# Ledger of designs, part 85: designed miniproteins, single chains, continued (2)

Each design is a single chain, and the fold is of that chain. pLDDT is the mean over its residues in the fold that is shown.

## One batch from the design tools (miniprotein)

Design m7122
Fold by ESMFold2-Fast:
Structure m7122 (fold): chain A 81 residues (1-81)
Amino acid sequence: SLFESLTPLERGILILLDAKGRATSREIAEALGVSQSTVSRHLRRLESRGLVESIDGRRRLYRLTPLGRKVVEEGLKKTSS
């Protein structure tokens, strides 16, 4: 599945955004214990795949797209058997 093809960090970003509804790259970095530059790089990849979107026009505040939410829901269903 697409969710399983993601890195553990990218899966963590999607799960966090699903739980919080929205987050800054700083909040994601603090929650996942990684640098903001690492998070920003992975957010750009997820944005290019249509899984997340910037809502502030400055790439500071992110949320899941409808596709991103569907990918998280599918991935979580496979781990909750």
Scores: mean pLDDT 79

Design m7123
Fold by ESMFold2-Fast:
Structure m7123 (fold): chain A 66 residues (1-66)
Amino acid sequence: EAEQLREAAERVEKAENGEEAYRVLKSVPNPTPVQRMAARAIERDPSLRRQAAEALRSSADLLEES
């Protein structure tokens, strides 16, 4: 799960805009709750792309440390 969240964060961060980041997150067949929350946040406000990437990375880091 941590690796999945880190990969998602990297892809969202590399996305050119919020719309692309949303598409990336929605393309995941079995998204974690954090990925679903990130997708919803970007859907509501595309400017939250960087914040969503940070949240995904932080969640991955916490799982790695746990």
Scores: mean pLDDT 75

Design m7124
Fold by ESMFold2-Fast:
Structure m7124 (fold): chain A 83 residues (1-83)
Amino acid sequence: SAITEKVLEKSRPILEKYTSPEVTEQALKLIAKIVEARQAGKTEEAEKYWDELATLLAKSGVTPLEIVEILNEIQRIIDEELA
């Protein structure tokens, strides 16, 4: 969807500052699933994908503070595009 494409476009440079290209692509896949779950009203499914995203970043060597900053910025982008 156009909304998903905009979210991924805005999220990509944030992820690229902290992660490898491979991890960035995996993270963007999870972000797309979060957007799709929210558009479908599947709140619990969206929460599961947020947890998977946080786990991916942690396992990839991103610090806890950086993870909080990344997730907050991505959430802001998603909320703005879904408004």
Scores: mean pLDDT 89

Design m7125
Fold by ESMFold2-Fast:
Structure m7125 (fold): chain A 88 residues (1-88)
Amino acid sequence: GAPVMVRVTVTNEEGEKRTFELPLSSLPPWVQRVVAAFDAGAERVEFEVTISGIKWRVVGERLSPDRLRVTITNEETGKKTVLDLERL
């Protein structure tokens, strides 16, 4: 079958946006964990992940059946990056 494609819009702490279209399987493992939790029926997920030695707080929210928002917060600086995911 064809791979599940997603559109990801990444908004950095300065408000700059970049959009990508890629297979769901190409997302980082911690993003796939958020998607899997929502596919299992969760409406919100929250956990900590360590990326390159930095601790991040991950908060995932369901905006619609095909749209998720994932906010990652650097626990040392408080700076946030937002990922908006849409299933294509």
Scores: mean pLDDT 84

Design m7126
Fold by ESMFold2-Fast:
Structure m7126 (fold): chain A 113 residues (1-113)
Amino acid sequence: AEEIRALGELGPDLPEEVLKELIQKLTDSDPAVRDAAMEAILKAANEKNKELIKQELGKIVRDSTSLPVRDDALRVLKKILSKQEIEKILREALDGSDVVRNFAIAALIELNR
């Protein structure tokens, strides 16, 4: 977790390959590692890497079998993307497995409250 926090302090200067590794830490089984990864991603997020973060986190929302991991990925996305961009990602998740589809439906309802 300390190494992840140190990467977060590099902020927008973080290399793309290192940012991808940080995003994969959101799939960690340890909530403390995921929390550190969320903070680091938010510190690193800028207009130049926004599309990369969107694509990689969108994959986690669609492909992850872990509800806490999907929730964490969606939480980060909600802080960097517009409501319309979030809706598009969730609509794409409707084509996924039953578990992912049910998550996407619940998230779309919550987003439109």
Scores: mean pLDDT 79

Design m7127
Fold by ESMFold2-Fast:
Structure m7127 (fold): chain A 66 residues (1-66)
Amino acid sequence: MVLPSEAALRVGELAQKAIKAYREGNEDEAKKYLDEIRKVLLEAGHDEEFAESTVKVIERAAKEAA
């Protein structure tokens, strides 16, 4: 179980790692970080639909930031 505030910090850290991976051209590595974000959201008690939607938003933002 992950506390909501701890989950938010972990998601932020993983999103930064995804941005770095996209910037380095490592799309497969970036996707692994996005998959970890999904797991963190599910462990924090969010449903599958929210986790999927959130990961898609983060993926788009990470690609734009790279």
Scores: mean pLDDT 80

Design m7128
Fold by ESMFold2-Fast:
Structure m7128 (fold): chain A 67 residues (1-67)
Amino acid sequence: ELEEAAERLVELIGRVDPELAERAREAIEKKDILGLTGVMLEAAPRMSEEEVREAEELGKKIAEGLK
């Protein structure tokens, strides 16, 4: 479900930066794909390879759900 993917992505981003997690939540709520992409680009260098892969998969699901 889209909501589950969104919650998991926000959780992963929140582990590295709670403020970026809030921005991700707002972008998802506003259906702002560009804003969400920007947050993920800021978070990715601060995440492990496994976390980045999971976040990318979740981000794709969310982007598809927001179209």
Scores: mean pLDDT 80

Design m7129
Fold by ESMFold2-Fast:
Structure m7129 (fold): chain A 55 residues (1-55)
Amino acid sequence: MPFNEERLQAVIAEAEAALAAGDRDRALNLLGTAKKEYPDRIPEEYLARLEELRA
């Protein structure tokens, strides 16, 4: 993958690890940052998860 996608993937993986640990606030912040910095690159499935975390 290009460097930008690899960095986005790393943030997503860290957010998934935070969710597995029960840290919703950390996961929300990580996914929110990814959406802010990579709005056209974050997959829609993670945008849906961000909305679930905000609900």
Scores: mean pLDDT 75

Design m7130
Fold by ESMFold2-Fast:
Structure m7130 (fold): chain A 65 residues (1-65)
Amino acid sequence: SLRERAEEALRRGEEAFRAGDYETAMRHYLLAYILAEEAGDAELRARAIANGRRVATHLPAVTYA
């Protein structure tokens, strides 16, 4: 399901974030956001946004608002 795919994207984003790969983490969080929107899941969407904002603080040249 879209919800399950969004949860997987959040998990992979967290793995990338812990590894210090902030660009990969952001790509996974953006995917999670898109999938959460398609699923109509406001809670998953909010989690994707919060994690995206967190990783954005580690991106010096490209920041996602």
Scores: mean pLDDT 83

Design m7131
Fold by ESMFold2-Fast:
Structure m7131 (fold): chain A 61 residues (1-61)
Amino acid sequence: SLEELLEEAQVLTGLSREELLRMARTKSREEIIEELLKRGIPEGLAEEAARLLEEVGRLLR
């Protein structure tokens, strides 16, 4: 579900639900990875979180 994807992304990134939703709505997967890396999130966690948020963005369309 959308909520489960967000909860997993929160665990991986430490970011708020609101921040993750904004990224899912406004950014591509590649842009999310870049933003998470700039915030100091390790590459593997950034890639997995971006995958989850891409799915969230797809569900929000």
Scores: mean pLDDT 86

Design m7132
Fold by ESMFold2-Fast:
Structure m7132 (fold): chain A 72 residues (1-72)
Amino acid sequence: MVEEAVEAARAGDGERLAEILRKLVEAKDAEALREAMVAVADLALEQGLISEEEAEQAKALADELAAKVAAL
């Protein structure tokens, strides 16, 4: 699923990316969700869509959301 999320993000397919992230939350797979969100943030930074500061904030949010999913 992490690889599929990166492929969806690289293709600009936001609908498929959202669907993959939703399935990871439903599966309570906190580690895969964190890895997918971090990978997408790194890709967005590489493509110049976000700043380094925004990428750090996105990674912090990924850690926070993964912790909440793990607690479900």
Scores: mean pLDDT 78

Design m7133
Fold by ESMFold2-Fast:
Structure m7133 (fold): chain A 69 residues (1-69)
Amino acid sequence: MEEELEKEINDALVRMYIALGKLLFSKGDYEAAAEAYEKALKLAKETNSSEEVIEEAERNLRLAKEKLE
């Protein structure tokens, strides 16, 4: 039960940071978007999140960084 809850909490946090990053990116706040995606990616890798979620975070992080030069 506790392991399942920790997994759900970690997955929710990763998705929350990705969603926050997307919102910030849409507002033109690329620096804050990059920070949100970096937090999502770090957490996703530490918690063995799905490959799809890790790839989404990596792709969005690169796009945000490209906007910052």
Scores: mean pLDDT 81

Design m7134
Fold by ESMFold2-Fast:
Structure m7134 (fold): chain A 65 residues (1-65)
Amino acid sequence: MEELRQEASRLAFEGLGVAAQKKNKEAEDRISELLLKFGKAVTNKDMEEAEKIIEELRKLIEETK
């Protein structure tokens, strides 16, 4: 769990930074929504859901670049 939290934090900083540079507010909003879903998955101890959300974050960030 801690490793997933650290990865989510790293991806959040990277993704929000990229979206801000590209002035892509839709990407910013989607990244923020995925981070909220990640927090809920962690609270529910749903490791599979947390991992899926991290993969969605990675894909969204690559698409935003």
Scores: mean pLDDT 80

Design m7135
Fold by ESMFold2-Fast:
Structure m7135 (fold): chain A 66 residues (1-66)
Amino acid sequence: SMEQQKLVERADKLYKEAKEAIEKGDIEKAWNLMTEAMHLYVQAGKVDEARERYAELKKKILEKKK
């Protein structure tokens, strides 16, 4: 539906912002943006995409911590 498309578009924007926050070293902001993006993907019925993108971003954060 059009509403599901809007949720995915918003989630994609937050996912991109989370990646940028990780690159800038703002890990707190990255976690907050990632959490919001995952909730929107799940709300849109995109559970597989949410899981995959969460795992990807989490891996990037852990690499920065080590």
Scores: mean pLDDT 83

Design m7136
Fold by ESMFold2-Fast:
Structure m7136 (fold): chain A 94 residues (1-94)
Amino acid sequence: MKYFEKGLKAFAEKNYEKAIEYFTKAVKEHPDSVLGALALYYLGEAYEELGNLEKAIEAYEEALKLLEKYDKSPLGKAHIQMIKQKIEHLKEQL
């Protein structure tokens, strides 16, 4: 996953604007998939780091929707619960 890998590298380097660009491209290439959900999750993390909580919540909610639809694994269920808790916490900061 070319853009997802580039997004992860940018995120690790704390270049959150560049991470957003790459994760957005990754979502466009894999819009209805577990990989697209993962890209949306990291897009939310990058927006959160930049303090754009509204866009972070939007990305997390879209990631949640895709995970609930496509990832029925125990790991997917754990990730869903974590994202739900994160969304609730962020909404308290708005």
Scores: mean pLDDT 84

Design m7137
Fold by ESMFold2-Fast:
Structure m7137 (fold): chain A 55 residues (1-55)
Amino acid sequence: MIEIEDKAYKLAKELGIADKVLTDKEAQEKLLKALKEKYGEEVAEKAREHLDYLQ
């Protein structure tokens, strides 16, 4: 996938939190902050929507 899911998952793996993203709010916020810093607010916002859907 070359979409937001790929970017979010790849970054979560690099941060060592991929396994925690669906179960830990702190991991989710850390991922969203990193996505915002690296790719911008639009990417972070879309990632938040995907996380909400998966829970």
Scores: mean pLDDT 72

Design m7138
Fold by ESMFold2-Fast:
Structure m7138 (fold): chain A 58 residues (1-58)
Amino acid sequence: ELAELAKEAAELIRKLNELGKEEEAKRVEDQVIRALARGDAEALRRTVEEAREIIEKL
């Protein structure tokens, strides 16, 4: 589950960078790193959902 969430987060970070949302991409990346360091699947899921919401509202 953590590996799958990390993969989704990486794809979303790449997409944010492609859309010129570099500040948002960096913030999401920092949150992913912190969540992975803690093994916190809920925090990682929340970060993925936040990134999706940013993209969907563009």
Scores: mean pLDDT 80

Design m7139
Fold by ESMFold2-Fast:
Order: sequence, then structure tokens, then C-alpha cells
Structure m7139 (fold): chain A 68 residues (1-68)
Amino acid sequence: SLAERIQRALEYLQSQGYLTPQQRDDLYGAFVEMLKNGVSEEDILSGLRTYLRSLGVPDEVIEEALSL
């Protein structure tokens, strides 16, 4: 599921030092709630990529995380 994909990506980014455990949990909760509220998968993934990029995560690392 998309929720599982997001969880795996965020856990990976936290393990690599790009996110704190709190940021991982907050982001997971926020994006899963958007899914429950009917926000499209494409808009959720676009928003997640944009937010991670704003935190200084390189695009290559974001795409690696989302491919797990």
C-alpha cells in the first residue's frame, strides 16, 4: 500500500540520519491522514518529495527511499 511505502521510505531516511524519529512519526501521520481524507497518491508523493527536498534531502536519496 502507499502507507506502507511511505512508512518504509521514512524509516530508511531516519536510519540514514536525514530525519529525526519525531520527524519520521510526524510526517507518517500527516501523509497517512491526507490519504484517508482523499488526497491523491500523486499529490501525496509530490508533497512528500517537496517537503523532504526542503529539509535538504538529495533527490537521489528521496527516490531510493521511495523505491524500497
Scores: mean pLDDT 87

Design m7140
Fold by ESMFold2-Fast:
Structure m7140 (fold): chain A 60 residues (1-60)
Amino acid sequence: VKELVEEALEALKKGDFNTAALKMIEAGISDEDAAKAIEAAKKGDFEKAEKILREAAEKV
């Protein structure tokens, strides 16, 4: 899970939202939390995206 979250963050920073979404789903992150993280990254708020992913990973 931790490695997949880190890969998702790297994909978000690169603007590869499709890869980021796949990595989030593989990590067991809900579609809702994945969408929130992607929206934050699209706004350039990578700190918020990371927080969403870390908090979602704790639920898995």
Scores: mean pLDDT 79

Design m7141
Fold by ESMFold2-Fast:
Structure m7141 (fold): chain A 76 residues (1-76)
Amino acid sequence: SSLSEEEVKELEEEIRELERRIEEIEEEIRRLEELAARGEISEEEYRERLLELEIERGMLLIELGVRKMLLEKAKK
């Protein structure tokens, strides 16, 4: 019922990679907001790019949540 030591390590690596990808998207969102604030991007382009980034972030957060829950169960 408990994950093996190798499975735990793989899960921790997957969690770290997902957290890195989420941080990268959050940084892209911040840059996009700065471009919009400066008027260097159209309102339409801002909304389209933000939607794409938010969808990707949402999917990664779900994957992260599932893996964190599995790791929590393995470690108590």
Scores: mean pLDDT 87

Design m7142
Fold by ESMFold2-Fast:
Structure m7142 (fold): chain A 65 residues (1-65)
Amino acid sequence: MLSDEEAKEETKKLEEEIQELLEKNNAPSELIKKVSEELLKARELEPKEALEEVKKIKKKLEEEL
């Protein structure tokens, strides 16, 4: 299905979408910090695992906003 390079590209797009959601919704500093920490942890994973974690982070963020 997705190659590791494709998974990295999709992850980058999702990180950009997450940043845009935080900016558009004037997210509190605590939420921004929490999301940044979760994204850093996701980056330590294998590319496909990182993609799945970033999808979960975005879903949680959408539920909190």
Scores: mean pLDDT 81

Design m7143
Fold by ESMFold2-Fast:
Structure m7143 (fold): chain A 85 residues (1-85)
Amino acid sequence: TRLTIEVETETEEQARRFAELAEKAAKVLGIKVEVRIDGNKVTIVAEHPSKEVLEEFAEILRAIAKELGAEVVSVTIEEDVVVLP
């Protein structure tokens, strides 16, 4: 399962801070993340077998964005593996 979240900040410094906090949160939850910074835009791609864990991570990222005054542009959760009965 894969989570993609895009956030826009007012400055590149805030974008870097958001990325740093997101990486720390991912490490605590045992989530693999890839972070991309393009100016004041941050794209985070997170992978975990549990959709519930990724939903919790998305809520944490939204809280961080709100605290930093950043706007959450998009949040997408895609299931990579479907176990068919």
Scores: mean pLDDT 79

Design m7144
Fold by ESMFold2-Fast:
Structure m7144 (fold): chain A 81 residues (1-81)
Amino acid sequence: MSKEELKEKARELFDEVAKLANEIIRKSTDLNVQIDAAVQLLKAAVYRSLLDRLTPEELEEVIKELQSINADLKAMLEKLK
């Protein structure tokens, strides 16, 4: 995968993280859950801001981290009543 392909994959993952985090913040009445979702979104936003500065190897690590954040947010959303 090229550096541009890795950057595009990371941007797509960030867009999904942003959608999930915003949905959790809107649906949850639990302040701790809202804060956790907001922290995950902030972490993902920092990674997105750095994409142009990263090596392909660092981009692969960022993609793994964004995938992990995405999975955690999906799990949080499934637990909302």
Scores: mean pLDDT 86

Design m7145
Fold by ESMFold2-Fast:
Structure m7145 (fold): chain A 84 residues (1-84)
Amino acid sequence: MEAEEAIKRAEEAVKRVLEQLKKAETREVVLKATGAILAGMGLIFEAELLLKKGKEEEAKRAAEEGAEYAEEGLRETEELMKAS
């Protein structure tokens, strides 16, 4: 449950970065958003794999890291878009 909730948080954060990517007007925003999406998605897939193996605490940690990467990417892209 907790690991699944962390995965949902990461999925929502990645979705928000994807929405910023759709509004990108500069190459810098495109590259930053794309990097954050790929990092977040990779960690979500790792978390899902760990859950299938019964490693719930490791899965939660991987998902939380994925959410943090996506949330940081969202903040950075929002700041870049405000500057443009």
Scores: mean pLDDT 84

Design m7146
Fold by ESMFold2-Fast:
Structure m7146 (fold): chain A 90 residues (1-90)
Amino acid sequence: GAVEALEGIKKVAEEIAKATDRNQVASLVSAAGILSTAAILEGADEELVRKIFEKVVEAGDAVMNGDRETAEKYAKEAIELADKAIERLK
């Protein structure tokens, strides 16, 4: 369901903050995209899920630029937004 998809995005955000190579970042961003679509189809707030996905993409871009601090910041923001999306479904 939507909660499981959003919990999946949280795990992707945690992993992207730890990512060390381009292929790992690309796979994680792709996974976040699939999970975002699943969350929306299962009833999650589309605007909020889009913001979550944007933060995951920004975290990935920061990893690719060697900016670990910015990557960790955006990953944390994605997790916080995902928690808000989960709470809205309860």
Scores: mean pLDDT 89

Design m7147
Fold by ESMFold2-Fast:
Structure m7147 (fold): chain A 61 residues (1-61)
Amino acid sequence: SALEEAAREAGRLMRELLAQGRSEEEAVRKASEIIKEKTGIEIKAKNLEELQREVVRLITS
């Protein structure tokens, strides 16, 4: 589904940013932006753990 594809792309970008030494805050923001752009769903997460929880909830709903 478009939601699963957006989640995979966001997760990929997040891992790449973290591997490059970018902040968790930036990685979470960029991942949330991708999901919103592709699905229209706005995720409000303060950290990586919250973002992962929200993404899992969306794809398993």
Scores: mean pLDDT 79

Design m7148
Fold by ESMFold2-Fast:
Structure m7148 (fold): chain A 114 residues (1-114)
Amino acid sequence: TAQVLVSGGGVVQQGGSLTVNCTVLSAVGEKAAVGAALQTPDGRSLRAGGVKIDVPVGGTATLTISTRGVKPGTYLAKCAAVGTGATAAGRAAAALAAAGGDGEGSGTVQVTVK
């Protein structure tokens, strides 16, 4: 189990990029894998923002999500942290957790695309 704090929501331009800062507040073990995604308000994943592995507790992963081809509207930027992601499989799991909204520590911020 891990917990994450998300910042970097607000207003972004279509065809640009959204930067999301994901700070690991707690993790099982000393470090976590962190993924980010852009979602509809209903939780459907639209864009993956990549994955960073080996983020320590208290550390911040800065991840970029492309808004290219995203229609103007209100969305959610989501970070998810997985407490044992030291492998390639762990990185994939963190990305899938960010995209799919599984029960391991996630946070969201609202984003408006113009």
Scores: mean pLDDT 72

Design m7149
Fold by ESMFold2-Fast:
Structure m7149 (fold): chain A 68 residues (1-68)
Amino acid sequence: MALPEEEKRRLAEEAAELLQRRYGLSPEAARRIAEETVRRYGDQLESAEEVVAVALIEHQAELPAWRA
């Protein structure tokens, strides 16, 4: 099922906050990663936690460089 653009924005925002709080990413890196993940997988994802899980899998090698 396709998510509305508004819901995709909320998922990206919540996921970015989780990436900052739990993984120490900078605000800019967290927002960019969350937005990219929601754009690619948003129709398949229903929670910010799922967005974070997918983002971490896809960007595992770059995560240390994106720490705040």
Scores: mean pLDDT 74

Design m7150
Fold by ESMFold2-Fast:
Structure m7150 (fold): chain A 75 residues (1-75)
Amino acid sequence: SLEEQLKELQKEAGEIVEKYKAGEISPEEAAKRLEEIIKRLEELKKQSTDPELKAKIEGTITYLKSLLRSLKAKA
């Protein structure tokens, strides 16, 4: 389902953040990987017809874009 895809993308984003915090990947690599997750979330939002699900996807995109800005400032 689209809800399951959202949860998987949230999990993947969390794993990227944890790897970055552990020093396993650079700020540049973390930013690149998060940009790909954001792109996939934008496609998921286009596929959704449920306003509540669209709002959750948009909230996730907004959060990750904020995190991406922080990472790019450290790169």
Scores: mean pLDDT 85

Design m7151
Fold by ESMFold2-Fast:
Structure m7151 (fold): chain A 69 residues (1-69)
Amino acid sequence: GDARAKEYLRRAKEALEAGDVERAGRLIVQAYLLAQDPALLEYIRKAGRALGAGDVEAALEYLERALAL
C-alpha cells in the first residue's frame, strides 16, 4: 500500500543523499510496485526517469513531492 511505498521512498531519498544511486533505484522500484495512489505513482515514475537520466537533483525533488502527498 501507499504507506509502505512511502517508507521505501524515504529510504531511497536517504540512499541518494548518501550517493548510493543503485540502492536508491532498487528502493524506487519497490515503492512503484506497492503504490496504489495515481499521484504517488506519477511522482515515483518521474523520480525513476530522472535517476535513469543521471539527474540526481530532479530525482530528489520528485521523491520529496511524493513524500508530501
Scores: mean pLDDT 89

Design m7152
Fold by ESMFold2-Fast:
Structure m7152 (fold): chain A 65 residues (1-65)
Amino acid sequence: MEKAEELRERLLRRGLSEEAAEVAAIALEKVLEHPEGGREGLEDSIKNAPDETSRIMAEELLRLV
């Protein structure tokens, strides 16, 4: 999936691990299956992120949906 590869590249470029990029790619696939609810969930994830890594993942995911 092209968007998942783009997401991985963006996250790795921002200093996240390959493991974090893999988790985000799986989350992206799920969001793309249900974009309406997924987009709202990602916005909440950005606002309530427990750390910088989680916030970056949610931001890059939101840009691709």
Scores: mean pLDDT 76

Design m7153
Fold by ESMFold2-Fast:
Structure m7153 (fold): chain A 60 residues (1-60)
Amino acid sequence: GKLEELTEKMIKILREYAEKGELDKAGEEIGKLIKEAKLTDDQIAEVVERLVKELEKVLS
C-alpha cells in the first residue's frame, strides 16, 4: 500500500545516506516525505519504529 511504499522509500534514503556518512541529508529528505504525505499519528508511529530499527542496524 501507499504507507508501505513510502516507508520502504524512507528506509532506502536512510541506508544510502548513512553509508555515505550524510545522516543530516537523510533526515531532511525523510522529514519532507512525512510532511508531504500528511500521515496520521498511528502511521507516523509505524514509520518511525521501522526507521529506528533500521538505523540501529546501520549504526551497529
Scores: mean pLDDT 80

Design m7154
Fold by ESMFold2-Fast:
Structure m7154 (fold): chain A 62 residues (1-62)
Amino acid sequence: SDAEIEARVEAALQTHLDDLRRRGLLSPELEEELERTKRAVIEDLRAGRRTPRGGSPFKPTP
């Protein structure tokens, strides 16, 4: 369901934020950017343009 997709994306974001905070890498600007990314990912998943795959969508891509 859409609610499950949202919950999973939010959980992934929270895990990533916690990791960044532990490393001292979290800035307010980065947190805001990740929140925007979360909303865009949720919208894309709802529209069927993106499917969740193993791994966090907030992990840096090379």
Scores: mean pLDDT 70

Design m7155
Fold by ESMFold2-Fast:
Structure m7155 (fold): chain A 58 residues (1-58)
Amino acid sequence: MKPLSSLSDEELEEKIKELKKRIEELRKQEPTEENRKEILELEIELGLAHIVLGVKKF
């Protein structure tokens, strides 16, 4: 996998959009242990992408 720091700002924004969409889709599904783990991993990656982009929440 390419590290987040190697992505352009546009690639990071696209990845953030895709991660948010995937998390929303998973949250609408039944809460299995596998689903919860995937959501957690995606949320961690989303947080790292925001840090790398220099965007902070609120």
Scores: mean pLDDT 73

Design m7156
Fold by ESMFold2-Fast:
Structure m7156 (fold): chain A 77 residues (1-77)
Amino acid sequence: SAEEELKKADEKLKEALRKSVPKEYQHLMDSPEKTTALMIRAVAEPDSPLSQRILKAVEETRKEFLDAYKKLEEEKS
């Protein structure tokens, strides 16, 4: 289902973030709130090295999220 594909995309994003984010920031993956704050920081400070790594991880999983959302639209119609 589209919901399952979306969940799979989310799991891949979290894994990509875990691999891309330096060790000193890995503790920010421990909770949804901290992960959200990290993503907001990446958007607010796009030129920082940390933000560039986060945005790259997002880009690596972007296609899977877009494919999942497209499938959700097809299931709605």
Scores: mean pLDDT 75

Design m7157
Fold by ESMFold2-Fast:
Structure m7157 (fold): chain A 73 residues (1-73)
Amino acid sequence: SDIERAVRSIRFAYEQASKLETPEKGVEAFRRAALSIAEHYGLDVERVREALEEAGEDLERQREAAIEVVREQ
């Protein structure tokens, strides 16, 4: 399903972002990737953006928030 593919893509984006030199760069890269993934799969991009903003500057919390919103679609 598109939801399962989006979740897999988000988990992959988290893995790539976690390899960046700083947590700040990781959060920025992950945010961009998650929004792009949501757009690609026709999901509610604004809901994903809001969830990422609420999660704050924690990469792992951003991953969980993005996955939760995607699973609710």
Scores: mean pLDDT 86

Design m7158
Fold by ESMFold2-Fast:
Structure m7158 (fold): chain A 62 residues (1-62)
Amino acid sequence: MLEELIKKGDEAEKNGDYFKAARYYIEAAKQVPRGSPLYIELRKKALEYGLKYNKKNIEKAQ
């Protein structure tokens, strides 16, 4: 369910687990029509948190 995937992504973000957050946002994006505003936002979130995990390894307090 789309809403459940977004909720899980948000929870992972709150826990500083950017890798899981990015993964859930990618899965959520697959549930949304390509080109929709929500699809674009979910892809941006997935990229942002994926990069944060890779370069900063869950940046403290950011």
Scores: mean pLDDT 75

Design m7159
Fold by ESMFold2-Fast:
Formats: sequence, C-alpha cells, structure tokens
Structure m7159 (fold): chain A 70 residues (1-70)
Amino acid sequence: MSIEEIEELYNKIESDEELKKLLEELEKTTDLKEREELAKKINEKLGTNLSVLDLLTLPGLYRIIQAVLK
C-alpha cells in the first residue's frame, strides 16, 4: 500500500463509528476465523480487499507516517 492509500483508509475508518469498532474488534480477537470475518466486513464497507495483516498493521503504519512526514 502507498502512503496516500494508508492515510486515506485510516481517515475513512476513524470517521466511521462502525468501521472503527470493527477494526478494534479485529485487533482484540486472536481467533483466525473471527479475524477473517471481521476483515471481510471491513473490506465490504471500505470497498477494498485487504488482508487481516494489512488491516491489523494499518493503525501502526498510520502513526509512523504521521511521525515521519509531519
């Protein structure tokens, strides 16, 4: 994912209460099947096909981008 894409996606998630809750649940769960279902719901709402790993790393990547790019 590009820097622009990461910022766009994270901002969209932060502005949507349901998406924010789904991402929070995805981060909280350790069950692979639950993670896949949550990722599917997030992707359906965002119109994307991101992996569970991509979604789990998104908040961390956004914070790094914010710190580096100012």
Scores: mean pLDDT 77

